# Designed miniproteins, single chains: the designs that were tried, part 112

Each design is a single chain, and the fold is of that chain. pLDDT is the mean over its residues in the fold that is shown.

## One batch from the design tools (miniprotein)

Design m3904
Fold by ESMFold2-Fast:
Structure m3904 (fold): chain A 94 residues (1-94)
Amino acid sequence: SEAEKLVEEALEIIEEAAELAESLGLHDVARDLRYLKERLEEAKRNKDLKTAIEVIDAAVILLGQLAAATGDPRLEELRRRLEEIRRKLEEIYK
């Protein structure tokens, strides 16, 4: 389904964000992002679109805080892409 494809894309973005956080020496943030990825994988398995949207929103908030703190434009781009996916999923859920 379209929702499954969007969730899969969100999983890839969260992993990319975790790898970027690791490269910046932000190991605690990378761990938190990978925990959100695990929760999103569980929501996908359970076909729980509401939980998937909530987990993606949490990742958007975390990436926004990190982008503001670091000034790294790559984090802002990942946040923007993830926010777009969250918005599309919310439209499907409505």
Scores: mean pLDDT 90

Design m3905
Fold by ESMFold2-Fast:
Structure m3905 (fold): chain A 96 residues (1-96)
Amino acid sequence: DREKVKEELLELVEEGVKEGKTITPNSVFKSVREARIAVMNELVERFGEEEVRDAIENDRFLEVADELLARNDGSEETATLIGQFVRIDDLLRENS
């Protein structure tokens, strides 16, 4: 369900901004949602909240995530966690 995915991604943006949780090499996530919240906050810090929200609303979220991975500002940890976010999303889609 495309609209539900957009709503969940927007909720992750709100939760990420609210928590201000940063990603570290030793980050441990208790759930897929916690990992997604942390990755979403990282995207917001890199691109800005309005740009991330716009990308989600206009089906450009993966493009923004791919751009962050391609730019890779020297943070291998951030790139690894974004890669894990994408894999988690794919696994959920395959099991849905």
Scores: mean pLDDT 63

Design m3906
Fold by ESMFold2-Fast:
Structure m3906 (fold): chain A 69 residues (1-69)
Amino acid sequence: REEEREARLKRAAEEDGYVFVRGDSPAQAQALADAELARHPDKIVIAVSSDEELDRFLAAHDAHEAARR
């Protein structure tokens, strides 16, 4: 279930031109985000370290899409 939400957010972020990373801890998520930002300094990197953070980013993405209508 969480794996499905993570996959959905990763796909949505890539389609919107963002880079998505998931870490097992806040420190690891930050390290992964720093690595991706170094590769793509012109892109927005979305980093999450917990299921709660993942859920919040998915909710924000859904709200942004709803606001377009």
Scores: mean pLDDT 70

Design m3907
Fold by ESMFold2-Fast:
Structure m3907 (fold): chain A 57 residues (1-57)
Amino acid sequence: MIEEYAEELRKAAEKGMTALGAKLQELASISPQLALEALALAEGRKPVPVTPPEPAP
């Protein structure tokens, strides 16, 4: 369902910065990670599903 949120962000971006900001805040209120993944997908970058564990020295 991330693709649906990416589409919403693309449509908001076409309307302007105010609309994009409002949509991002809406998604971030649900999950900040979801908002970032949807934004990355909307920009054509691969989303990062989770932060990998820190490699031990």
Scores: mean pLDDT 70

Design m3908
Fold by ESMFold2-Fast:
Structure m3908 (fold): chain A 65 residues (1-65)
Amino acid sequence: SAEALSNGARGAEQALKELGISKVAAMDEEQLREAAREGLEKAGVPVTPENVEAAVDALRGSAGR
């Protein structure tokens, strides 16, 4: 949904600020999900399965994966 995409983008942005793109690019799927959860939490958005998947997708897109 548009809401999940917006929330996911906020979580991904926060994770990228904390970790940097090179570290994110080297992560496996489990590590990306944990980075997404922490990013969402720090961004102040709900850590729902939909928001986590949107944040993971945004992180993969940003890292060229």
Scores: mean pLDDT 82

Design m3909
Fold by ESMFold2-Fast:
Structure m3909 (fold): chain A 82 residues (1-82)
Amino acid sequence: KEGAIWAALTEAVNRIKQAKSKEEMIKAAEDAIDALVENGAITPEQAEKYRKEIRELISKAKNKEEMVKVVQRTLLKLLDEV
């Protein structure tokens, strides 16, 4: 579980840094959550909750640094559920 969450976090951060738009950053975060569901690290219900939270927080973020922090914070919350 921890390894899957860490891998998803690393991939999401790298993709967000390379993203050219807010939409690409949201997609990177959503893809990371999808990978966690496929690997059994989180449930589909948890994924729905975190996709909604990430989308809302990224929409409110003013720059890439804030978006990276939001994604990191949200994915770290998943550690409380293991």
Scores: mean pLDDT 73

Design m3910
Fold by ESMFold2-Fast:
Structure m3910 (fold): chain A 59 residues (1-59)
Amino acid sequence: MYPMVLGFVIEQIRELNDGKLISDLTDEQLRESVYEIGKRSGLSEKTTEEILKAIKSSL
């Protein structure tokens, strides 16, 4: 995964969840946030799912 893209997505997830840490989010909140960011950024469903898996594996 590209580190710059991952860092951007992490920051956007925090903004969508009132500055909460990713580790403090439920699986559902994390999934919804990643898919919303993917939709806004024009990412494919496959790429969005790969980002979600990478974030989960880094926790």
Scores: mean pLDDT 76

Design m3911
Fold by ESMFold2-Fast:
Structure m3911 (fold): chain A 92 residues (1-92)
Amino acid sequence: IRDQLARARGRVLVATDSGSVAIQVHDLLKDLDHVEFTSLQDGRPAIERFRERGVTTLLVVHTPSEFSQSLGRNTSRLARELGLEVVEVEME
């Protein structure tokens, strides 16, 4: 994951629905200069805004819950529709 994101052509956006997961991901990616964060619930407007700012890759982080997985799938679909590369991971 980290190595894939370090090779991203543009900025990376991390989308998650958990503050605890966001802190963990931030710590894992703290040496990458061009990482932004958003909520899985922020939807299309947030993804479009970050794309305009140079985001080319979206990291979708969901928990094992069906609700979180559903949000992750929806966010991944929206990002792909907007031309972003999508990396999906599950974290507890």
Scores: mean pLDDT 76

Design m3912
Fold by ESMFold2-Fast:
Structure m3912 (fold): chain A 87 residues (1-87)
Amino acid sequence: DEELRKKRKEALLNLISSLTEEQKKLVEKIANDDSLSDDEIIELWYKMLGEEVTEEILASISPEGRKLMAEKIRELARELVEAEKEA
């Protein structure tokens, strides 16, 4: 759907434009640093958003669930990095 892709790209560009240089560096680290654990990816992503993920919340999520979250976060981070390069 062209309309959904356009809306997604606009949302990504708007998000990038709202980020500080420090937050952009965190996004790049998530996108490119293959040494990060699933928990570290989740923690860095939420830290970038100004949210702190508690140990209790992480422990309540299954290891498989955390892996899926981390993979989705990394994919979003890569999309953000690519969108900024195209802008």
Scores: mean pLDDT 77

Design m3913
Fold by ESMFold2-Fast:
Structure m3913 (fold): chain A 75 residues (1-75)
Amino acid sequence: SNIEKASPFSSVEKVGDKLKLTKKDGTKEYIELGEQLSEREVEGLKMVTYEIKGGGTITLALDENGNIVAASVHK
């Protein structure tokens, strides 16, 4: 479903063990992924939480095709 593609980031890309996050204002942030902490399904989306190297966690929402449609960072 395309309805769930709303994200505070305009794009999220995997580059090896790193995520490149582009915000709606065009600013870019890089997050290094640690261990996968959890995986669950919510409203047809696969929610995967990773540890962030340097502290905190990131949760990625993936659609049925494995595309990243949302990301949320928690410290």
Scores: mean pLDDT 72

Design m3914
Fold by ESMFold2-Fast:
Order: sequence, then C-alpha cells, then structure tokens
Structure m3914 (fold): chain A 60 residues (1-60)
Amino acid sequence: SDLDRALAGLRAAVEAGSPAGVAVAVHELIKLGMSREEALAEARRFGASEEQLAAAERFT
C-alpha cells in the first residue's frame, strides 16, 4: 500500500541518519492523511534523532 511504502521510506531515512530524508518522509505520511503529530510519532518510534525530528518539525 502507499502507506506501507511511505513508512518503509521513513524507516530508511531514519536509519540513514538523514534529517532532510526524515522531513520528506514525514511530509509524505501527512499527504497520505496521517496527522503531523502521528507522522512525527512514527519517526520517534523508528528511532529518529532529535536533529531529524527538528528538521521534520521545521519543514512540516
């Protein structure tokens, strides 16, 4: 599904250590109908760093 693909992209961005990648992935989840709060919670669940979360919050 589109959601499963977007969640896989978020996990990959978190694991790659990319702040910009996490911001893009969070934006895709929001575009698919997830709330900003829910999308950021998924990033935290995948182990996103404070830097990655700050980037996602700034760009969404």
Scores: mean pLDDT 86

Design m3915
Fold by ESMFold2-Fast:
Structure m3915 (fold): chain A 60 residues (1-60)
Amino acid sequence: MEEKEKEELEREKKRLLEQVRSILPPDTPQSVLDDIEQTIEAELSKKKELDESRAKLEKA
């Protein structure tokens, strides 16, 4: 699942970025879009790590 999860994460990131781009004004700077993409990726990765840590904490 790990490898497939990474692929899904990247695809989800791209889809979310496209959705955000369609909502944002067409003149939105690329740097802003890049920052949003980076934030989405970081949040998705962070959530996965926290979910794993949370499960272990509850068991302990």
Scores: mean pLDDT 72

Design m3916
Fold by ESMFold2-Fast:
Structure m3916 (fold): chain A 79 residues (1-79)
Amino acid sequence: SDELNEAKLKLFEGRVETYLKLNKTETISQSELAAILSEVTGAPLSEVNAILNEKRNEDKTFSKEEAIELAREVLEAQS
């Protein structure tokens, strides 16, 4: 449901914000992003990585805004 996806998106956003604060960085790596997405959405890590690999980020790092957009795409794919 949309309500469940919104709740998962908020949980994901909070986890990314915590990661960025603890690591004193403005970007998150694809591997860390995939792990958080898999945990929050319940999707297999392989499925999450397939979606992330469609994005052409040369350095494999994502801003908070990019991470939230990708989380929305993963959640929509599960709906």
Scores: mean pLDDT 79

Design m3917
Fold by ESMFold2-Fast:
Structure m3917 (fold): chain A 72 residues (1-72)
Amino acid sequence: MVSKEELDREVKLALIRMGLSIMENMIKKNKPITQSDIDLIEKYREEAKKLGDEETAKRLEEILEIAKKQLS
């Protein structure tokens, strides 16, 4: 049974996963990373964790560590 609350949660997670994919692609292509990008990844990580998507949260943690190393 799908509730409106569950639909809202899935929409939010879809947006977070889209952002994760974009950030992964930026890192893979060695694009410039800024402090604003770091802050955004960290925010998405916390939101994914609060929404119960531990897998996405862990991937965001890994991306956060890599992004911090590429910070210019």
Scores: mean pLDDT 78

Design m3918
Fold by ESMFold2-Fast:
Structure m3918 (fold): chain A 72 residues (1-72)
Amino acid sequence: SGMVDELLSLQNKLFQERSQTMDRQLQQDQQELKSLPENPEERQAKLQQIRDRNQQLQEKLDKETKEKLEKA
């Protein structure tokens, strides 16, 4: 049995890789949150940057997962 089992295996691998990537990003975010700038404008900009970065990362990972599964 081929394609369905291979796709499920690929999906599980991609899910695990995504989870690991997101966990690493969360750890980085937590470190950055502990060392936020004293300047209010820079602090607000940094918080927004972290939010945008995390949203973009999730969107990128979703797109990459979809493309890899569609090509398989």
Scores: mean pLDDT 82

Design m3919
Fold by ESMFold2-Fast:
Structure m3919 (fold): chain A 69 residues (1-69)
Amino acid sequence: MVEQAKRAVELALQGKFEEATRLLAEAAGVSEIDASYGLVHGVGLVTIYGKSVEEAAEHALSVAQQLSK
């Protein structure tokens, strides 16, 4: 799961948001809408706050899971 979430964040950083959102949705077991919110948050952690892709992936996964409840 974390490895797929890391790949999703990497894809999003490359501008491949559709592929990234689908991959995160599969990894988290959530809708693409919930995954997209988590992914935007994760990308922000890397680009604005200088966090690692791993930390961003764990946070994106957590946010997506929280929104699906």
Scores: mean pLDDT 81

Design m3920
Fold by ESMFold2-Fast:
Structure m3920 (fold): chain A 61 residues (1-61)
Amino acid sequence: SMEEEAKKLAERGKELVREALKQGLISPVGAQELLATIEDWLKNKDIGHLEQIVRFLEGLL
């Protein structure tokens, strides 16, 4: 379902944000902003933006 897909992408995005923070690739403030944005996209079931942020962060790591 769209809800299950959004939830999986949001969880993946959050894991990638934590890894990027651990590696020093983003600031703590940047991590907090990204986590809040991912939660907002999840609430709105914004699959397109969730896919984009996951792809971006995977490319960064």
Scores: mean pLDDT 88

Design m3921
Fold by ESMFold2-Fast:
Structure m3921 (fold): chain A 84 residues (1-84)
Amino acid sequence: SLVDSEAARAEAIVARLEQFRADGARRVEELKKAPESVKVASIVGLRISATLYEDAAERSEDPERKEALRTVAEFFREEVEAIE
């Protein structure tokens, strides 16, 4: 049914967002221990990732996908702030 399809889709999105959050937490912990040169390079990469996900969100016509992509972009921005 439509309701069952919407529930399954929502659960899949939540699971993916939880995975991004968990991966980000591990990355931040590892980067805090890394040499300064590695931290600087990683911050640049994380900022690029945030921009790419934000741009993808702006181009998305699906409101649910748009919100999920913006959430991922915010996770990357939070990772940068946690490392700096």
Scores: mean pLDDT 84

Design m3922
Fold by ESMFold2-Fast:
Structure m3922 (fold): chain A 90 residues (1-90)
Amino acid sequence: MLESSLTLNNVPEGSTVESRVENLGSEPSLLSLYLNGELQDSILVRPGSSGRLILRNVPEGSTIESRARNLGDIPPRISWYIDGELISEI
């Protein structure tokens, strides 16, 4: 199993944060979204597909983490958006 993780710090208060995953592999990927270490939501992303999770009204000083776990050998691509703007990608 391969895991990719991307963390955002210093998110402005009241922001909408979107985590997007592209599963480039032949096996399912699990996308999970955490706010201050607490799991908010997760989705299963099928092979060759993409998924997203959205957090709204993020509190000031929050740390947001996206984790994508692929059950195969190809790491999923993770992208972060704040208020619709691409901020970071791996």
Scores: mean pLDDT 77

Design m3923
Fold by ESMFold2-Fast:
Structure m3923 (fold): chain A 94 residues (1-94)
Amino acid sequence: SMEEFFEKLIKKIEELIEELKKLKEKYKSDKELVEKIEEAIKELEELRKELEELRERYRRGEISEREAALRATALALRAIGLYIDVLLAVKKKE
């Protein structure tokens, strides 16, 4: 169902935020990396909010199931991209 799809994506973004918080603590002495991680966390929190707002629009019947699925998928892909960019930055420092 679309409701389960939204719940899974929101939970995944929350899991990515928690993983980034762990990386921030691990690399806390690297100011440049900490700043990059903090910015990624902020952007992920904004994407989670957009996803929650999209879910409410769907619940109110303001958008179709197809539009909701496409927009939610785009937000999830952006979230994954932000996380991967941080992992690549971490790899360059190791």
Scores: mean pLDDT 90

Design m3924
Fold by ESMFold2-Fast:
Formats: structure tokens, sequence, C-alpha cells
Structure m3924 (fold): chain A 76 residues (1-76)
């Protein structure tokens, strides 16, 4: 789970850098879509967990990350 969340952070950062450089291309859009997909996978994994504390923590982190990824995707 943490590794996938880190991958989302890296993908989101790469998209932001490409936007800043004016180099948004098909690969950049694919990275944004991948970040959104990974967030869905983390959410599904957390929902399947019997650990209520982990589930609550992940939901809070996902809410913030979804807002960032969605804003990036909507700009592309």
Amino acid sequence: MEERLREVERATAAVAEAEARGEVDEETRALAARAEELLGEVRAEAEASPDEELKREVEERLRAMYAEVRARVERL
C-alpha cells in the first residue's frame, strides 16, 4: 500500500513538472490516469482490510490525494 501511494506521489509530481515545462504529451496524460487508477486500487485494498484504524487513516490520505490528482487530470 505505501509503495503504491508513493508511486501516486511520483506520478503526480512528474505530471506537475511536465506542465511547468510545457511538455504535456500522451505519456504525461497516461501518468495522470495511472495515478488515478492506483488511488482506486489502494482504496479497494483498504476497504478489504479488517483493520479499522488503517482503513480510517487511508481514507483520510486518499481524500487529499484524490483532490490533487483530480485537479491535475482536469487540467490536462
Scores: mean pLDDT 72

Design m3925
Fold by ESMFold2-Fast:
Structure m3925 (fold): chain A 55 residues (1-55)
Amino acid sequence: FSKQLETDVVASMTKIMQKLGVPQEVIDQIVKLLENDDHVGASLLLQEAIAKLKA
């Protein structure tokens, strides 16, 4: 991703996670990982958050 597209993606993902009921603390951690270009870490944390919401 370009830095511009990455910023837009982060904003979109934040809104989606808030709509799904992901805790703000977890959203902040995912956003921080994405801003640091840790896409793998962000993906894993998001998957764990979604799994907890389904439980």
Scores: mean pLDDT 74

Design m3926
Fold by ESMFold2-Fast:
Structure m3926 (fold): chain A 67 residues (1-67)
Amino acid sequence: GGEKGTKVGAAARALHGASPEAAGAAGLAMSDLVNQGADRETVARAVAEASGLSLEQAREAVETAGV
């Protein structure tokens, strides 16, 4: 969970200029959902809601993180 969450946060920061707070929120949302066995689309939606990224930007961050 933690490694994937860190990669999602890093991707959000690198691809979309997300703030450290938004990147952290994205990583936490990812880690929580991975522990629940959620699919990629569910993860992308939660990342968008937690970080303020658009759904498209959240999908790119999740895809770039290899999830």
Scores: mean pLDDT 71

Design m3927
Fold by ESMFold2-Fast:
Structure m3927 (fold): chain A 64 residues (1-64)
Amino acid sequence: SAARAAAQAELDKITAELLAAIRAGAPQEKIRKLQIEGAVVQLSAVRGISREEARKRIDEMFNG
């Protein structure tokens, strides 16, 4: 579907930015932020939930 293709393209972009940040030795806070964004996109797509609900669940996991 168009929505699945858009989610995959967004995830690919976030993954590329994450790898570039790791290779550049970016601060852990920046790396973590990119990991959270990727996790939100992935969880939303896999579970069929909203990005807002996915973000809430990811935030609970990382701040728990």
Scores: mean pLDDT 82

Design m3928
Fold by ESMFold2-Fast:
Order: C-alpha cells, then sequence, then structure tokens
Structure m3928 (fold): chain A 80 residues (1-80)
C-alpha cells in the first residue's frame, strides 16, 4: 500500500532486489519495473509485474526468486 511503513521496507527490499536482478542478468524491462516500484515503495506491484515479465521470458529461476520474496514477506509479517 502507499503507507510510510511499507514504503521504507519496500525500498530496502527493492534496492537489494535490483542488485540481485542485475547480478542475475535480468532483462531491462524487469529492472525498469523494480526501479519504478522503488520510487513508490510498492513492493506488491513490483512482484506482480516482475512475475509476469519473468514468466513471459521463460526464466524459471527468476520466477522462483520472485515467489520466494513474496513468501518471505508474508512470513516476516506473520512472525512479527
Amino acid sequence: ERRKKGIEKAKQILSDYIELLRELGAPDELLKVAEEAYKTGDLSRFLEEAGRIAAERGDTSLLVEIFRKMAERDRERAAA
């Protein structure tokens, strides 16, 4: 959501994720989505768009990483 708490956490996660995506050699489209999401701190939107792009390109490994990030986020919230 567009709340402050989500923005700060999402930006940190997105920053790390952008670094990971570059390391994995992700397509420019995926990097652009991550950078735009970083501006708004909308991690959920990023994960949805990134999943779609990764699936379209057939990059299963990247899809698994995206899915893992979604699960990690939910797990952290449940643990807190």
Scores: mean pLDDT 68

Design m3929
Fold by ESMFold2-Fast:
Structure m3929 (fold): chain A 87 residues (1-87)
Amino acid sequence: VAAEAVVKYVKSKIKSKVTGGTILTSLEDTSALREAFPEAEIHRLDLVRDGKAIVSFFLDLENGSYDATLYVDPETGEIEVREEIIT
């Protein structure tokens, strides 16, 4: 399924190029995040109420367009990948 492929793609980039700490640092400077995800357009970068960061970006793939969202826990470094298909 295309959605599963997008989630796996993002997770592979996270494991090889970024950590939770890298994403949190990107709140001030997105350059490292853009280097890790060169195919993505970053739409949102926020620190939420409980200290988790939200990173949203747009992926334009051959089989469709997708929004991908990362949720990062700054205490544990745990990254949860969420994906939404645009129409």
Scores: mean pLDDT 57

Design m3930
Fold by ESMFold2-Fast:
Structure m3930 (fold): chain A 85 residues (1-85)
Amino acid sequence: SEANLEQVKADLKSLLKQGKDLLEKIEEGKLTLNDWIALSILEGALSFIEKVLKRNNLMTPENQKLLEEAKKVIKEAREKAKELL
């Protein structure tokens, strides 16, 4: 339904924002144990939402683009976090 598409889009935008906020913090040289854990939670959430989108035929071009952007940001945050350790 359209309501389900809007909710999924909001969830994807939320994950992207959380990933960007965490990436910015890591780029400032700030990495705590809680940030490392948050990164793992975001990685798990992305894997889960991708599976849900595929299973429910909700992988619209817009949702795919948001998912790919979130994956890219979170992957970059993980690689930069590893460089700080």
Scores: mean pLDDT 85

Design m3931
Fold by ESMFold2-Fast:
Structure m3931 (fold): chain A 91 residues (1-91)
Amino acid sequence: SMKREKILEEYKELLENNEMDLKAQLRLLVLHLEDPELGEELTALSGLSFETFLEALKALYADNPQKVVEALDELGLSPETKEKLKELLGL
């Protein structure tokens, strides 16, 4: 779909500009919860499977899980989506 193509292009630009910050990474997880195939396509832009991307993200913030919680709060997610992301991240 045009929306899917636009999301892929936006994430490609984030990667090319080295702007893939924590909030962008967490938004990728939200997109994966809605559309797992899109999540795999997005992480494949970095040459990673979704599972590898998720484990890398968890490892990167293992020493500061509060930073992840604060970023999740700033995304304005529904309580249900936020809970699913916390479970996915092992929080």
Scores: mean pLDDT 86

Design m3932
Fold by ESMFold2-Fast:
Structure m3932 (fold): chain A 81 residues (1-81)
Amino acid sequence: SHMDEQLAQKAIKELEEEIRKGATPEQLKKLGDEIIAKYNTPKVKEAVDKQLSFYKSLQLAFKRMEATVLGRGLTPEEEAI
């Protein structure tokens, strides 16, 4: 419904604000779980899961680029992103 879409957009904005503030992957995972529990709709869960997966993909891509430029491999922490 339109309301479910508005809640999903609000959830995405809450995650984006924390990303902008430099939240760690662990903090974003915890926030995502809290948002899903708070709104309790399938569309919010889907939106949060997609946003977190996309963000992880971007973080991993940036770390791969950094490692390549510096002539090194990824650390275990970077691979776990």
Scores: mean pLDDT 80

Design m3933
Fold by ESMFold2-Fast:
Structure m3933 (fold): chain A 75 residues (1-75)
Amino acid sequence: EEAERILEEFEKLVKEAYEWMKKNNATPEQKKKFREIVEKYLEEIHKALENGDLDALREAYEKFKKEIQKLLDEV
């Protein structure tokens, strides 16, 4: 089902992005930005899941992907 799939994709992307940052010698400041982005969108995703709001869940995940890609492009 869609909500579980989005949560799994989110968790997978978090893990992959963090591993990529470690391999590419991301700075402590870049790693801090990564944690802040993850924490922000994890809260939005949990709120969407609690409310059963699939549109909010999709929106949070899409914004997360864009912000994380932007950060990775800076490393």
Scores: mean pLDDT 83

Design m3934
Fold by ESMFold2-Fast:
Structure m3934 (fold): chain A 93 residues (1-93)
Amino acid sequence: ARLAALAGGIAALLGALLALKAGGKEALPAAIGGVLAGIGAIYLAEKLGDAVGAGVEAVAAGEAAVRAAELAGSPLALALGALGIALGLVALA
């Protein structure tokens, strides 16, 4: 569970960063939200060992990354955001 949350947080963080690079000003708020939530997921998993909290943050980061990717028109960022959501849900199951 914790490893899935960590991987989900990392995937969502990368998706948000790619959307930020590709998406211009419209994607910026969602991409920043995805980066912050992704960092939160990684911190909760690695430093606090909180698999449930990390899973929730990974889902939130993935959702923000998907929104940023949609605004940016980046299929790779969309795929990484979706992977973050899926891995966050696995961490919660």
Scores: mean pLDDT 76

Design m3935
Fold by ESMFold2-Fast:
Structure m3935 (fold): chain A 78 residues (1-78)
Amino acid sequence: EEELRELLKKAVEALKNGDKETAISYLEQAIKLVEEWLKLSHPDNVLLKMILEQLTRILNLVKEGKFDEALKRLEKMV
């Protein structure tokens, strides 16, 4: 969905600029969006759960200051 892609793309740009706080904000918004989709019992619940796990891992990398690793993983999702 375009809304998720837009949030992830904004997080990518924030990471490229070294803006940790902005990147965290967009990643948390993306996680919340996926959690809401998962609650609606979409047919691809397994896929949504995998996306949620990957976004959570990326968020933790950003919080740890591992921007290069977070960026590489996030770019694979957009």
Scores: mean pLDDT 81

Design m3936
Fold by ESMFold2-Fast:
Structure m3936 (fold): chain A 81 residues (1-81)
Amino acid sequence: DSLERQRQALLNVMKTIGTGVAQLDAGQITEEQMKQIILDKIDEALKNGLPESVAKQVRELVENNDYGGAIELLQQELLRL
């Protein structure tokens, strides 16, 4: 139950980053709008079992425009489950 909640939280953040990057590349949203959407999803994921240490690291990467690093970190955390 706890592991499944954490897995879904990680997947939801990864999906949000991937979707946001695709929309940015297509010219559908601004980078500022994408960051806000991702940060809001991280806050939602924290309520649904995302570890605070992972949330902090992903936020720092997103704030520094390192979306690839954020996805890589989330993938590594999924593999550790």
Scores: mean pLDDT 86

Design m3937
Fold by ESMFold2-Fast:
Structure m3937 (fold): chain A 76 residues (1-76)
Amino acid sequence: SDVERVRAYLAPLVEAGKLTEEQRETIVQMVADGVDVGELAGRLASMGLVPISQVPALIAQPDAVAVVELLRELLE
């Protein structure tokens, strides 16, 4: 499932200290709720996980899983 994939995808970022477990659960819940890529991108910027300048690149992604994949690339 997309939820399980996103949870697994974010686990290494939590281990690396790039985001908190609470931030991971928030992102997983947003994906589970089927939020728009724009809403997800805005929340990621609001959490301080990405700079505002990267929001257009996140919004250009086809779905929430692709947004999370780009988030991993940006935080690695």
Scores: mean pLDDT 83

Design m3938
Fold by ESMFold2-Fast:
Structure m3938 (fold): chain A 116 residues (1-116)
Amino acid sequence: SATQSPASVTVKEGGSVTLTSKASGEGTIGAVSWVQDGGKLNGLGVASLSGSGTKKGYAKAVEGRFTISQDAAAKTAYLNMNNLKLEDTGTYYDLVFLEGSALLVAGEGTVLTVEA
C-alpha cells in the first residue's frame, strides 16, 4: 500500500503545495505516476517518473508548474505543485510500481481545493 499526505489541502490560486506518498511492501520504487480524478484532467496522468528517476513526463496542463521526484531509500514519492490554478482542483492519487516484488500499489488520495 501507499500512504498519501496530506489527506486534504486548500491552497490559494498561485500558491504551492507538495504531495507525499510513502510506499510499503517489498522492493524499491521502479515507477511512479500521479493521476487526477474529479477535476479537469479526470483520470488522466499528470506526472510520471521511471528509469531510476531519469525519465519524467508531465501532462501539458501542468508542465513547468509541477515537479515529480522520489526518495528511493525512503520509498517516498513527491509531487511538488507550483503556481496553482483553479482547474488543478481535484483528487490526486499516487500509483507506485515496486521493483523486486512486482507489486503495483495505490495511495488513498489527496483532495486538493484551489481557491481564488
Scores: mean pLDDT 82

Design m3939
Fold by ESMFold2-Fast:
Structure m3939 (fold): chain A 81 residues (1-81)
Amino acid sequence: MLSEEELREIIEKALKHLKEKGELENEDALVTVMSIMAHEMRKNGIPEEKILEILREVMEELGVPEEVIEKVLARVRELLA
């Protein structure tokens, strides 16, 4: 099982890659990456509330605009349901 810290590092690496491509405002790219990571976190027993918190924090730290974060998290929540 991956730890919460290891999963956070994987998410940060993926978002840094998107940042290098200038895609931090690309909602569809962010939803794709965040949904994959959310599914992996869920498989590792992390509660949905905590998953959404981690995804939000990492997106904020890497400079994703708040409007984009809210839209991405809403779409990820729907995909986890």
Scores: mean pLDDT 81

